# Designs tried in a protein design run: designed miniproteins, single chains, continued (3). Part 84

Each design is a single chain, and the fold is of that chain. pLDDT is the mean over its residues in the fold that is shown.

## One batch from the design tools (miniprotein)

Design m10912
Fold by ESMFold2-Fast:
Parts: C-alpha cells; sequence; structure tokens
Structure m10912 (fold): chain A 94 residues (1-94)
C-alpha cells in the first residue's frame, strides 16, 4: 500500500534524524525530520490512521524543538514518533 510505503520511509528518516543528532549534526537531523513529516502527511492522504496522525504531531514538535536548539527534547520526541510509526506499520500490514 502507498500508505505503508510512506510510513516505512518516515521511519527511515526519523532513525536517520536520531543518528544525525548523535553525531551533533542538527542541520542533517532537521532535513531528515522534515522528510519524515512529508511522508507522514502523504500517508494520511492515502489512509487516515490515528497512529500516523500522532507520529506527525510528534515529528512537528521535534522539528520545533530542533529549531529552538532543544536537542534533548527533540531526541525524546523523535523516539516517541518512531514508536507511533512502528504501531502504524503493524496496523497497515494487517
Amino acid sequence: SKALEHVEKAREHLEEALEALEKGDVEKALEHAREARRHLEEALKEKYLIEVSIALALTEMAIDALERGNVETAKRLLELAIEAVEEAIEELKE
């Protein structure tokens, strides 16, 4: 499904954003978080799922935290967004 493809791509980008933050690369983390947001928005257009909506909200909050320089808050929000995305993937595979 296109929704599943977008959610899987969002997961990849959220994981890459966390890796970038571990390396101290806030600019790369923002690029990946914004790509994750785009994929989550496309997934919602294909099929509404509450877990995707939650992941999108958490991803947007993480982007705001990064833009404000709150790296620790952003890491936590990205981890929560990944959990929501994993729940969405499991539901979309059923």
Scores: mean pLDDT 90

Design m10913
Fold by ESMFold2-Fast:
Structure m10913 (fold): chain A 82 residues (1-82)
Amino acid sequence: SAVDKRIAALVARIKALIAQLRDAIANNADKSTLMSLEIELGAQIVSLLALKVANKIKLTPEEEAVILEASELALEVTQQIL
């Protein structure tokens, strides 16, 4: 379905942003770069959650793991920015 394709695209984008953010952290990227990636990652997660809620679809274990990883990275980024 169109919803399934959109969910898949959001999950793929979140995974790509996690990889980009991990690379940025490892290379001590500029605070502006870290902040931009964190904001974009947060926006994609909110979009995924909103889409799941609107369609009454539960998060898969894989999606839960991705959100947990993103949350851990967000804490690390916040500590590097501060």
Scores: mean pLDDT 87

Design m10914
Fold by ESMFold2-Fast:
Structure m10914 (fold): chain A 106 residues (1-106)
Amino acid sequence: PVPPGGPAFGELRVSRADLEAAVARLRAGVEALIAAARRAGVEVVGVGEGEAEGADGHRAVAFVVELRDSTTGERTTITVVVAEEGASEELLRRAVEQARADMAAA
């Protein structure tokens, strides 16, 4: 149960265009992440939505991604914060490379 959230609680005041834009950004981020993982030689086992703290200390929408090294079978989870403009392909590449390094060190 959520405390009464004022007029925003339960309101459906989001435009179709805003929702479609948000979905397109999330989809592009997921596709970029899968491409980065494939280039790094790791497998994406699952992608979920989560919450993370952004650089400004506010709660942000994030991808929680489970990765598996195809050689060692080692698994790790990374959290990628989604900015208003979507996740950077370079940010996703670096996150996947770091996850691979962490799995190789385990």
Scores: mean pLDDT 60

Design m10915
Fold by ESMFold2-Fast:
Structure m10915 (fold): chain A 61 residues (1-61)
Amino acid sequence: MYTLTFEHKGGKYTITVDGTKVTVEGENVSEEGKKAGEEKAEQLKIIAEILALARELLAKL
């Protein structure tokens, strides 16, 4: 399981990767930061899914 937290324009976003399941949470964001943060969270979610698959492969080593 991986947890990645990042901040964007005063907002805090947490991405949790548990196997192949990816969850994204956001808190205390401005409207401007929310929009930008959601874009970044979407990109990170895709990367996290790829990383989770790679981790599953490496775990068999």
Scores: mean pLDDT 68

Design m10916
Fold by ESMFold2-Fast:
Structure m10916 (fold): chain A 66 residues (1-66)
Amino acid sequence: MSAEEKEAAIERVLEFALEVGQKLIEEGVSLEEAEEKMNELIREGVRLIGEGESLEAVLEKLEKLA
């Protein structure tokens, strides 16, 4: 994966985490718990991208954690 592809993949992970956080808040989860979940998804996503996983595989794994 190129540096440019890694940056795009990280941006998509951030967008996914934000989507999950927004959904949790809409379902009545506290802001603090939603932020903790978002941070977990971001940390795991960035780690998997750094290890050379494809964006599609990363998003599938994050969906399971969400």
Scores: mean pLDDT 83

Design m10917
Fold by ESMFold2-Fast:
Structure m10917 (fold): chain A 89 residues (1-89)
Amino acid sequence: VSQEELLERFERFERDLVALAEQYFTPEQQAQLRDLLAELRAAIENGDKDAALAVLDQIQALLAATLPQDIYDQIAPLIDAFKELIRNT
């Protein structure tokens, strides 16, 4: 996967997570998610795979703590797929 393709996939991932956060998160939790997404974008742009995976783990933990279990179970495979894209870049 190219760096450009990874950034395009990130933009879709960000859009999907922000839409979920608008429905299920408080304004403070939405701000926390946006900060983590900005850190993830910076790590991807810098080619820092270890930093990107660490930020994704933080995003996953926030989602697991905040989303209803059934919604989280639907999103967890999307996060795992994105981690795999980062590993294969």
Scores: mean pLDDT 85

Design m10918
Fold by ESMFold2-Fast:
Structure m10918 (fold): chain A 74 residues (1-74)
Amino acid sequence: SADVERARQKIAELRELREKSTDPEVQELIDRAIATVEGLLARLEASTDPAERDRLMEQIDAIVKYVKKLVEKS
């Protein structure tokens, strides 16, 4: 589905940020974010409720936006 593809793209963006980072603390933060987003993606793939799927995607977007903001300030 489009939501799953979008979530996978967000995980790819986090992985690219990790590869560009030289700070081990930042890499650890990104690794934790990737693990969290992968968990949300698994729930998204298992969910049949459109409202739950929307909330999961919103959480994924919020996490990725937060991590990008932190990395850009580092």
Scores: mean pLDDT 85

Design m10919
Fold by ESMFold2-Fast:
Structure m10919 (fold): chain A 59 residues (1-59)
Amino acid sequence: QASVQELVNALKSVIKECNFPQSCLVPLAKMALRGLSLNQSHYQYLAEQLGVQVQDLMA
């Protein structure tokens, strides 16, 4: 919900600000999302925002 939306936006902002390479996006996102229970639609949204495969984020 609101907190999840804010976390997704914060993660996207950090990645953009630090200009991480594509190969680092999935592991970095997975580390930032650890301990969170997200549904598949949240992973799909984040994957689209990062330009990565949703399967990689959920693995």
Scores: mean pLDDT 69

Design m10920
Fold by ESMFold2-Fast:
Structure m10920 (fold): chain A 100 residues (1-100)
Amino acid sequence: SKEQEIKKILGEAYNEILKIYDEARKVATPEEKALLDEAYNVVSEALREILENPEKFDEVYEKALKKIDEIRQRASPFAKEALDKIKEVMKKAYEKIKKI
């Protein structure tokens, strides 16, 4: 079903984001780890909210991107690269879902 396909795309995107987060966190400074943790919490909360309220998908997605961009403004170059990779995964997942 359409709902099953959306859940699969979201799950795959979340797993890719988790890998980016975990790899970046292993070599990050304490300050960078705090920003990465903040970004990961934004993504986790957005996924939870989308799964509970699918009709709010666009709104939740846009709010999550804005929050990631706010974190990015405070980030080091290293943390910015990790956040940009996370944003790319989010954008690709959004585009796939919108094509369904």
Scores: mean pLDDT 89

Design m10921
Fold by ESMFold2-Fast:
Formats: sequence, structure tokens, C-alpha cells
Structure m10921 (fold): chain A 99 residues (1-99)
Amino acid sequence: PPVDEAKLAELRAEAEKARAIPEGAEVAAYGRELGAPEELIDMAIVEVARSPDRVVAKHLALARLAYEAGRLEEAIEYLRRSPDEEAREAARELERELA
């Protein structure tokens, strides 16, 4: 599909606002450290900003960025540190899959 400039501008504006949020700033910093594509970082931090539970969303975003970068042990650790029981269960399942 053709590039929608209006949607790209909206995503960038939301990402800029999300970077001002502590959880979004932490996710963005980690994504840059991993050398993740800027678009993936923007999508991850916008999802954190839109979430009703930003702490849970932050841990999921960090885990996703680590997974996409091939850092499976870091992805598992972020899921384990999540206050969400479902995220911690996902970490245990991923550990069993890799064992």
C-alpha cells in the first residue's frame, strides 16, 4: 500500500509525546541501544503511551525489542520482571521452548 503521510505524521507526533513519558523514554533508550529501527521504536513507545497500565506495557515493549534484536535471555528477563502474571507465564513458556 502507498505511504500515508498523514498517518506517518500522526505516529511521529504520538511518538514525540510518548518520549516525554518516563516509561516511553526508557523503552526508546533501550531500543536505540539495541540499534532497533526507529519505526519499531516509535510503534513500541506509542503502544506504551496508549496502554491503561504503562508499567505492564513498558515491560512488554522492552521484551519485544530484545526479542526482535535476537536477545532472547534479555526478552525473558523483561517478561519475568513484569508485574503481570500472564507476562511471567509467557517467560516460563519461552524458557521451556529454548531448553
Scores: mean pLDDT 79

Design m10922
Fold by ESMFold2-Fast:
Structure m10922 (fold): chain A 92 residues (1-92)
Amino acid sequence: MVEKLTRILEKLARNEELSLEELKELKEIMEFMAKNPEKGKELLVEAARRLVERGVATEEDVAAVESLSDEEVKKMAEAAAEMAERKIAELE
């Protein structure tokens, strides 16, 4: 899961278009995070750290993710899942 999330977030940070398959993966990951916000936060922190190693994110981005409450993670994940669903519907 972390590897897929990191890849998708890197593409989004580079303003790259997500494929239909990547949008479906994003939706699945975000639905999981919405149901498990505490684990979702851990996944976001790990993904952010990996993006720093790739030169795509900063330590300030990691700190911002670490400062998110479980409620904020849940709301963000729900919004991202809805956005992914909308984009999937447009491509199908």
Scores: mean pLDDT 84

Design m10923
Fold by ESMFold2-Fast:
Structure m10923 (fold): chain A 101 residues (1-101)
Amino acid sequence: AEAAIQDGLAAALREAIARAGGRSGALVAAGAGPSAEKAEAAARAAAERLEARAPPTEVVVEARAVPAAPADTPAIGVAVLFRDGRAAALTTVSEAPLFRL
C-alpha cells in the first residue's frame, strides 16, 4: 500500500511539473492518498506550508487517489518552488510516522 501511494505521488508530481512548464516562481504541489479528498488535502497542505515561506507567482496542484490502498493509509503531499529552471524550495506533508516523537 505504501509503495502504491509513493507511485501515485511520483506520477502526480511529474504531471504538476509538466504543467508548470519550468516557469520561474511556479509552485507545484502533488498529493497521493487512499481517496481523492485525502490526496487533495495533502497537496494543498504542502502548497500552503511552502507559500508561507516563499510566495509563488502561480500554483499548480495535482492529486492522485490510490483506491487500492487501505482507507487508513497516510496521505502524502509534496510542494516544490521553481526558480531559474530548478527547485529552489521543497516541503513535504504526511501523517505523523508511527515512531515519531
Scores: mean pLDDT 76

Design m10924
Fold by ESMFold2-Fast:
Order: sequence, then C-alpha cells, then structure tokens
Structure m10924 (fold): chain A 74 residues (1-74)
Amino acid sequence: MTVEEARRAAEELVEYAEKSTEEMRKKAEDAAERILASLESFEESGASKESLDKLAEAGLKELERVREEIKRAE
C-alpha cells in the first residue's frame, strides 16, 4: 500500500460523506484529517518508506471502517 492510495481514500471518504448527515460528515473529516496529519508528521520526521507504507495501510483500513459505518447509517 502506498501513501498516495491512503490520501486518495481519505479524499474519497470525505466526498462520500458529503451526502450524509452532519455527524457522519464530521466523522469522515476527522478520520481523514487524523490519517493525513499522521502521514505528514511521519514524512517530516524522516520516517522510512517502509514505515510510511505501514502507516498508510493502517490508515486505509480505518478509512474503510468509517466508510462502512456511514453506509450502515444511511
């Protein structure tokens, strides 16, 4: 998994949540911001590509969980 895929998934989650309730939109935005901030922080700290890829993979799993929660709430 790549950092680019995680960033794209975060953007897609926020876009998907735009049609949902305010609560779900905030949940999606909070999750996306948290994951993007973590990736940025790790890049700025000089983390290895392997560490960034692992973080991105974990982020993708979290974004998918939030997406499923939004879908269930509809």
Scores: mean pLDDT 80

Design m10925
Fold by ESMFold2-Fast:
Structure m10925 (fold): chain A 73 residues (1-73)
Amino acid sequence: MEEKKKEAIEHAKRGLEALDAGNVDEAIQHFEKAAELSEGPARNLFLGAIAAARSGDVETAKRYAELAIKELE
């Protein structure tokens, strides 16, 4: 359980870093992995980050991913 949370957080952080670099497709791949490793509210927040990133709303995508990390911590 704790190892999956740690891996999800690592993917989420890499996704945020990819968004900061303008690599939206790479960020989506990382958020998809984070969602796969998550359940409940954290998973829903990562799905929100993916949807926002796909729509070009990078700021909303970052906010959802940050909230998901906080939920897992």
Scores: mean pLDDT 85

Design m10926
Fold by ESMFold2-Fast:
Structure m10926 (fold): chain A 86 residues (1-86)
Amino acid sequence: SSMTDEEKVLKMLEEAEKNIELLREKLPELNEQEKKMAELLIKMGENKDDLEKNIELLKEMLKITSDESGKKLLQRLIEALKKLLE
């Protein structure tokens, strides 16, 4: 079965936490766009249990995302986190 948007965002937060050190090590090798995204992912991992903070971080990711499919995914993940706060 396919994952729900709620399951997807929670898994994304868990993976972000697990990957903090690896992302920090990789930062010098990334271009400016990739670096901005990696820095937001590091902050998500550092704040994994702060769903309100992660809504703000996903909104920042949305601002720097250019592809339509990525924008639609991020919008769904933001709505999934909002639903989990209710």
Scores: mean pLDDT 85

Design m10927
Fold by ESMFold2-Fast:
Structure m10927 (fold): chain A 87 residues (1-87)
Amino acid sequence: KKKELEEKIKELEKKIAEERKKLSEEDKKLADEYSEEVKKLIKQGKYSEAASKTTAEALILNSQGKVNAARVVVLEGELEEAKDKLK
């Protein structure tokens, strides 16, 4: 379980780095702002609310054609949850 979470964290960090390279500075800022809202919920142990928030944010970004920003938001949420569960 712990080893699986550690490997998942490494994979997510790598995927996030690759997706962020595709973003403009403006879109990076937007993705970071959306991700901070999700991270706050995860730190409070509200995993279900965080997942719902991530889904809503990704749908909004995708509707605006910001597909890579939406992917970053989803991956950042998964990373934060994995890190929170590893502690």
Scores: mean pLDDT 83

Design m10928
Fold by ESMFold2-Fast:
Structure m10928 (fold): chain A 90 residues (1-90)
Amino acid sequence: TFTATLYIDGTPTPLTLTRQGDSWVGYIPASGNLTALSLPASYAPANLAVAINGQQVALGPPAQIGDQTYIGFATPVQVNAGDRLTLSAA
């Protein structure tokens, strides 16, 4: 497991992700407008894919700052507490 940070309505919000097959899965803790996420660079695959409730979301280019990889969403995504977030290789 590892902790990612979600940027919901501009607020950094921690998300615990658990390995499930070839993906990491977590449940979004807060409702709002999700604009970006960061995760430890060691857990970021080269072709990162993000899905919310099984729907793949468009990502901007990843940027590594320190030990974190930051990924902006191409378009903000409205999320609800309890939504399933999946990280995988594309």
Scores: mean pLDDT 83

Design m10929
Fold by ESMFold2-Fast:
Structure m10929 (fold): chain A 113 residues (1-113)
Amino acid sequence: KSETELVEEAISLVEQLTDLLAKAYRIPVEEMSESEREAQIAQVTELAKKLLELFKELNFSQWAIELVETLTKYAVDFLNAKTEAEKEAYYQKAEKTASLLRMYLQMELNELK
């Protein structure tokens, strides 16, 4: 694939990850089963793994790699939250990190076009 296609794929993966978190956010903590929680964490981890593979192929900076790791950490903390307050706090941190990552990817995409 072209570098442009790889960056577009990375943007799509971030959107998939944030969509997953947004859907989980709508479910009260007490209504999410442990099996659903584990399944969502597995999906987040798989999306993060694909993002890291793309970032390595694109030779992206350590800062960008650390953003993916930070997003993954906050996403997992959000999914593991046992209270609505913890859920809200980690969701906001995950959203802010995802926003920075999207901005970075858009800048990289603009340099290729």
Scores: mean pLDDT 87

Design m10930
Fold by ESMFold2-Fast:
Structure m10930 (fold): chain A 80 residues (1-80)
Amino acid sequence: MEEYIKEIKEVFEQALKEIEQHRDDPEKARKIFNEAVEKIKEILDKAQSDPSVTPEELRKLSEIAQKYLDELEKKIEEME
């Protein structure tokens, strides 16, 4: 589970940095956000397929992922 949390956080941090770099280009920032959504979705799909990950841990991973995606969305809204 720790590896999945780390992967989600790394996707979030990279996307946040790239969105900030493209603050003057909302279309580019939105594309970066969409790519982060897809990467996080793949990480969650891998975690769901992992027999060592419990249903409770999957819920926690989904909650963490949603909080990070909400933070990225808020950053983009601040640019508009």
Scores: mean pLDDT 83

Design m10931
Fold by ESMFold2-Fast:
Structure m10931 (fold): chain A 108 residues (1-108)
Amino acid sequence: NAVEEAKRAIEEIKRGNYEIALPRLLQAVKRLVDEGKYDEAIELLKEAIKVAPDEYRPYLLRQLADVAEKAGKKDEAIKYYQELIDIYRKNGNTEAAKQAEERLEKLK
C-alpha cells in the first residue's frame, strides 16, 4: 500500500532518518502518481515538508510542483513553482530559479 509506505517514511523523517526515508517517500509518491492518486501524493509531500529539515525543502517542493502540474492543478502548481523560485533566488541558485521560471511560464 503506497499510502502506508509513504506514512511510514514520514514517521522515519520525523525521527531524523532522512537518507533512507526520503527515497522511500519519493518511491511511494511515484506509485501514487502512476495510479492517478495525485491528491494523496500532494498531501503526503506537504506533510513531509512540515517535518523535514529546511535543506530538503527545495527538493520536496519541486516534487510537489511536478505532481500538481501532472494532476492538471494549474493554480496549485504555479503557487509551488513561485515558492520554489523564491527559495532558489534567496540561496543564490540563479540557474535553478531560471529553469523553474521557464516551467512556470509554460503553465500560464
Scores: mean pLDDT 85

Design m10932
Fold by ESMFold2-Fast:
Structure m10932 (fold): chain A 73 residues (1-73)
Amino acid sequence: DAELRRGMLLAAAAEAVRRLYSDEEVQREKLKEVHALVEAGRLEELEPELQREVERALREVERALEEEREAEK
């Protein structure tokens, strides 16, 4: 599901930006950049530090969704 994958990536990106940047204006600018790269399919162009944090946050989002799926069953 492309829509679900996009949602997971954006949620992970928001969490990663929040963890790496304390300034709300910087967070907003970085999220805008990440959203543009996600839409273009160019996630590999993210800064390496931000890429690593997005991957970490994505694993957490995946676990949360798996827990919701198990709760449904």
Scores: mean pLDDT 75

Design m10933
Fold by ESMFold2-Fast:
Structure m10933 (fold): chain A 62 residues (1-62)
Amino acid sequence: SEKKEEWAMLGGTILVLKETKGVDPVEYATKLLGREMTEAEVEEAIKLFEEMKKEYEELAKK
């Protein structure tokens, strides 16, 4: 993706796959994008999603 939001959305998808257990999130992301995604890129996308999620959770509280 070219935008942080797209990377964050991809990270969220990967995180969900991690929770389903039995699905390799890196392999899934690679197949979904049609190109190899490094583990570092996967971790960065997940981190970006977690940061955005934290912001939304705080907004939802107050």
Scores: mean pLDDT 71

Design m10934
Fold by ESMFold2-Fast:
Structure m10934 (fold): chain A 99 residues (1-99)
Amino acid sequence: KAKERLLELLKTNLTPEMFELLLKFIKGEMSDEDLKKLAILWAEMNDLDVEKVKNMNDEELKEFKEMIEALIDRLMEELGLKSKEELAKLIEEVLKEYK
């Protein structure tokens, strides 16, 4: 169920590139450049002002990071996952099958 739900999200809402960035975020490996790249892709996906996102200051970038943390928590709840490690493993498996 969780793997099927992630494949559905990948095909309809999120690109493989966004999943790779979310995986880095979950693992604590995300750079400020990766976070900004995720913000730009998120803005494009949600028809937000991409130019405004490109010019985000440190406070706005921090707010975006907190938003993504909240979204990851919601995704874990929807998928019935108990740990970020389980989510990371599931995303890695989905990305391998999509490629």
Scores: mean pLDDT 75

Design m10935
Fold by ESMFold2-Fast:
Parts: C-alpha cells; structure tokens; sequence
Structure m10935 (fold): chain A 86 residues (1-86)
C-alpha cells in the first residue's frame, strides 16, 4: 500500500515556502508521486521502488498556498494526502 504526505515549512524572511511531498511503499513496483499546489501540478516523478523506499519531491513557492500530494501505482491504488496550508 501507499503512504502519502505533504508538509509546508514556515515562510522564510522573503516569504518563500518550501513544500515537501513524500510517498512510501510497502510493496515493490513503479509509483508516481504528484505535488499539486492550488490545484496545479508543480512536480511529478515516476520511480520503480522497493518495499520500504520513499520518493521525495520538494518545491519552493514565492508564497503560501494549499498543497496536496497524490500517489499512484500501476496496479490502480491511488492515495491523496490531506490538503495542507499555513
């Protein structure tokens, strides 16, 4: 199964926000992780993972906005993180 999280760091002195999406797997296979901010895809990666491995996507935004992560397997499992905001 998939575990998907998204976290936003507090804004820096310039107002920039670092957003980190993580996907972990309990089974071997190809997975896709999507990081979406304000309903738009900011980053996407597909990797062939082993059980217990993670994919991490990090983006820096000029301002805080609602972010979510979506993980998918080729076997049809899709998991969405809760939406996070500051």
Amino acid sequence: SLSVTVELAPPDAAGNVTVTAKLSVSEDGPVTLVLAVDGRIQAEETRDLKAGEEVVLTVTLPSAAPAEAIGATTSGEVVRSPTKTI
Scores: mean pLDDT 83

Design m10936
Fold by ESMFold2-Fast:
Structure m10936 (fold): chain A 91 residues (1-91)
Amino acid sequence: SKEEVLKKFREIDKIVEETLKAIEGKSPQEAGEIVLDTLRKLKEKIPEMKPFLDKQIKRVEEALKAGDKEGILRILEDAVTQILIYLLMKS
């Protein structure tokens, strides 16, 4: 139902907001570890997107090895955007 999709949007929004707050002022290593944890939580909430999220996890691991905090944040933003598009298409 549309109500279940809206509940899922709110759950994802909360996870993302908490993640962005946790990343503030952190090193690339710590930010990468936080984002990896977030992507794993999103896989639990949206198992149908597992192949896509597994690909994003690998991208974060590569950016983390490069010390690229900005890249890690861009990957998180891209992943969240694709999740929201998926949920909208499903509604």
Scores: mean pLDDT 85

Design m10937
Fold by ESMFold2-Fast:
Structure m10937 (fold): chain A 90 residues (1-90)
Amino acid sequence: MMEKLEKLEELIQEIMDQLPVEKKKELAEIAVEFIVTLTDPSASLEEKREAAEKLIEFLRSLLPHLSPEMQKKAEEAIELIEEILKLREE
């Protein structure tokens, strides 16, 4: 779990470095919301899933604005988010 979260944070930071300030701020806010919701024991599985889907959809919306290298990192981040969510569904 921790290993996947650390890798996700690294990928998100690399993507943010390539974005305009406005998109960087939006990505940071959405990513923080995902992590906060994922780690909140009072949050339902549905709320965690909704936070994950919001982050995934935002990352997908960024793909046209990213280089091919950064698109691969965004796709890897999406896959990690899905894997993290599955591990929390036990």
Scores: mean pLDDT 79

Design m10938
Fold by ESMFold2-Fast:
Structure m10938 (fold): chain A 80 residues (1-80)
Amino acid sequence: KPADYVADVAEKFNVAKENIAKVIKVFADLVEEGKALGQLNYYLASPEVGVDAETGRKVVAELKAKGVDIATMKAAAATV
């Protein structure tokens, strides 16, 4: 279930699930808007996300490793 991915990743990195949802939204928005993924570090550094850029990158890498597609990621983020 989409919500399970947010919970699992939040537990793995010891980050609140609402902050994981913000990281997912930033990543999904960048992909959907056709923006360069190289800008991911800039957007993840935003105070609104509540995680450091290194942790945000690890979260994105974990979601990619799980094979979670962008639509599923966005749906999961919307449930938090």
Scores: mean pLDDT 70

Design m10939
Fold by ESMFold2-Fast:
Structure m10939 (fold): chain A 88 residues (1-88)
Amino acid sequence: MKKEEEAIEYAEKAAEYAKKAADALARAEAGDAAARKEAEEAWAKAREYGEKAYKLIEETGSKKALEKLKEESEKVTAHGAALAAELA
C-alpha cells in the first residue's frame, strides 16, 4: 500500500514535470530563450521521477500507478522526442 502510494505520487510528479517541460519548450520555440533552460530542467526531473515510479511499479505490481504513468508518458512522448532533438 505505502509503496503503491509512493509510485502513484512519483508518476504524478513525472507527468507534471513532463508537462512543464513541454510548455517551456513551446515558449522557447516562440522565442523565449530562458524557457529552453526551464524545459531542460523540468525534463530531467520528469525522467528522474518517472524512473522512480517505474521501479516501484515493477516491485509492487501496482496496475493503477502503471496505467497512470503510461497515460501521462504517452501524452509527453512526442514532446519528449522534440526535447531530445533540441537538447542533443
Scores: mean pLDDT 73

Design m10940
Fold by ESMFold2-Fast:
Structure m10940 (fold): chain A 67 residues (1-67)
Amino acid sequence: MKFRVKVKGVSPEEAAEKLNKANGVKSATPDLENDSVIVELEDGMTKEDVYIILKNLGLEPESIEEL
């Protein structure tokens, strides 16, 4: 499952680096054109899991959109 995530107070590149180190994240790719990160989670994970991962990394989610 893929999500577009916007986070406050950090660049998309910094957010993507932190997300790529998180358990349950297959990939996180910065989308600089849209000031967001494209996050691919492991199978069976949900939008709520994205929110929890972001919070555990100290990232403040502005929006999370399913792709």
Scores: mean pLDDT 83

Design m10941
Fold by ESMFold2-Fast:
Structure m10941 (fold): chain A 85 residues (1-85)
Amino acid sequence: STTVLRDEFEYKGVRITITVTRERLSPTTVRVTVRMELTFPDGSRRVLVREELVPDDGSRQGRADLEGRVGDMIVELLREAERMI
């Protein structure tokens, strides 16, 4: 199964759209894709993407670990985006 979540905000005049896709490949593996789209005040656009295979056996702990990794991926991309702003 595939789950897609989207969030949008503005930071220092840049519009940032974050899309997180979780795609279950097996009972123990999820493909996580974090896509960040930046729209600058001049109308230019940039896209940052991070993709990882994350262990998740569907247990409560596995879900917590998956969400922790998703959070880390988002923070890593936000730090990269900050260097562009």
Scores: mean pLDDT 86

Design m10942
Fold by ESMFold2-Fast:
Structure m10942 (fold): chain A 89 residues (1-89)
Amino acid sequence: MELLEEARRVIEEARKAIESGNKEAFDRAVQRLFDIVGELIKQGRYEEALRVVDELIELAKLAQSRGDKVGADALIKTAENLKKEIEKR
């Protein structure tokens, strides 16, 4: 499966997990998205990696709006820090 196609599927799974309150499924999807970002960086696909990080930030904001404020705040900070590191290149 192409990394961007996989990222799109995992983002959809994360949204469904937020809607159903499935914390385990959400955490698993977030972990996989960070893995995909790392793989895109290894391939020199920085613009696409930044796009996936932006989607992670949007997922965290969605989770925050559904009541997971503490977990969402931590995820936003982690994703913003990763975005800054990618942009330094």
Scores: mean pLDDT 82

Design m10943
Fold by ESMFold2-Fast:
Order: sequence, then structure tokens, then C-alpha cells
Structure m10943 (fold): chain A 95 residues (1-95)
Amino acid sequence: EPTPEQVAHAIGHILGAIGGLLSAALYAEKGDSEKAAEEGRQGARLGEEGAKLAPDEKLERIGRLLSEGGRRAAEYAEKGDTEKAKEEALEGAEG
């Protein structure tokens, strides 16, 4: 049975991941591929940690989707494809 504390820790990481993805999208929109990649990687890491801490499969799925979106956004940003980096970051943040 998940405790309120376990849920709060998972949600905290998931919210951090969403923030990272939204920051990645913002920097990609500005053409700052380096910062878009950095924020995308941060979002991916926080999403993965949120998934690991998740007390149920729904939160775990959300964390995994955020991690995947952040990873794809970072990969496109590293290639200089800021338009696709923005699209992947926003899609990941939406779930």
C-alpha cells in the first residue's frame, strides 16, 4: 500500500521532469540547442527517477514517458534540430 510520502516523492520528481521538458522546449524555440539538450537530459533523468520511485504503474508510466521525451528532445537538440527537439519535449510533457 503506497504511503502519502512515497506518492509525494514520485510526484516531486515527475513535476521536476515536466519543468525540464518545458525548459528544453523554451530553449529549443530560442535556438539554444546546447541548453535545450541540457534541460532535456535533466527532464529525462528526473522522469526516470520518478518512475523508479513510483508506488503504482500509472505514475511509473508517466515517469517513463517523461524520461523518453526528454531523451529524444536532447538527442534532436544535440543534432541541431531545435524544431524536433521542441516537438519531442512538448509531446513528452503532455504525456
Scores: mean pLDDT 86

Design m10944
Fold by ESMFold2-Fast:
Structure m10944 (fold): chain A 79 residues (1-79)
Amino acid sequence: SMVRLEARVPVEDLAPGLSPEEATAIAREAAREVSAELPARIEVRREGDQLVITVEAPDRETAVRALVRVVTRAAERAA
């Protein structure tokens, strides 16, 4: 019944010049904040030089909004 979305984002695209560990920490903080703002469960994991962001929400619109908000907020903080 829940919608699940996954995005794979290269660390260099999200956080140019940061280590994968630093980028992961920033993305996890953004995910924690967005999970409090929207009815979505958000998980961030690292696969090599890529971040894998998984969102589960009651509908597709909420899942997309949560995913976009996490990526945008993480990128803004990494800049």
Scores: mean pLDDT 87

Design m10945
Fold by ESMFold2-Fast:
Structure m10945 (fold): chain A 100 residues (1-100)
Amino acid sequence: ATTVTVTAPASVAEGGTAEVTVTVSGAPAGTYRVAVGLTAAGGGPAGGGEPVEVAAGGSVTVPLTTVGAAAGTYTVTAVAAAADGEVVGTGSASLTVVAA
């Protein structure tokens, strides 16, 4: 199975940008689309980054803005999909937005 590894900063100031690194491993050679989302504790959507392309076994850094997100605990989720739109894997990391 494909493994999606997400690394995010432990914390970011309100209105700051978190650089989220996503690695797709164990997938067949090819290009995959990665979409990163930010979800508040309790399950509400709080934002996301623009989808980006990554090669199999490669890493990509997605800037994730926290503009409009209140201080609190969030989950960063990355979804990797093949060119045909089939989801091949997901990964997640925690991110704390701290009051400025």
Scores: mean pLDDT 77

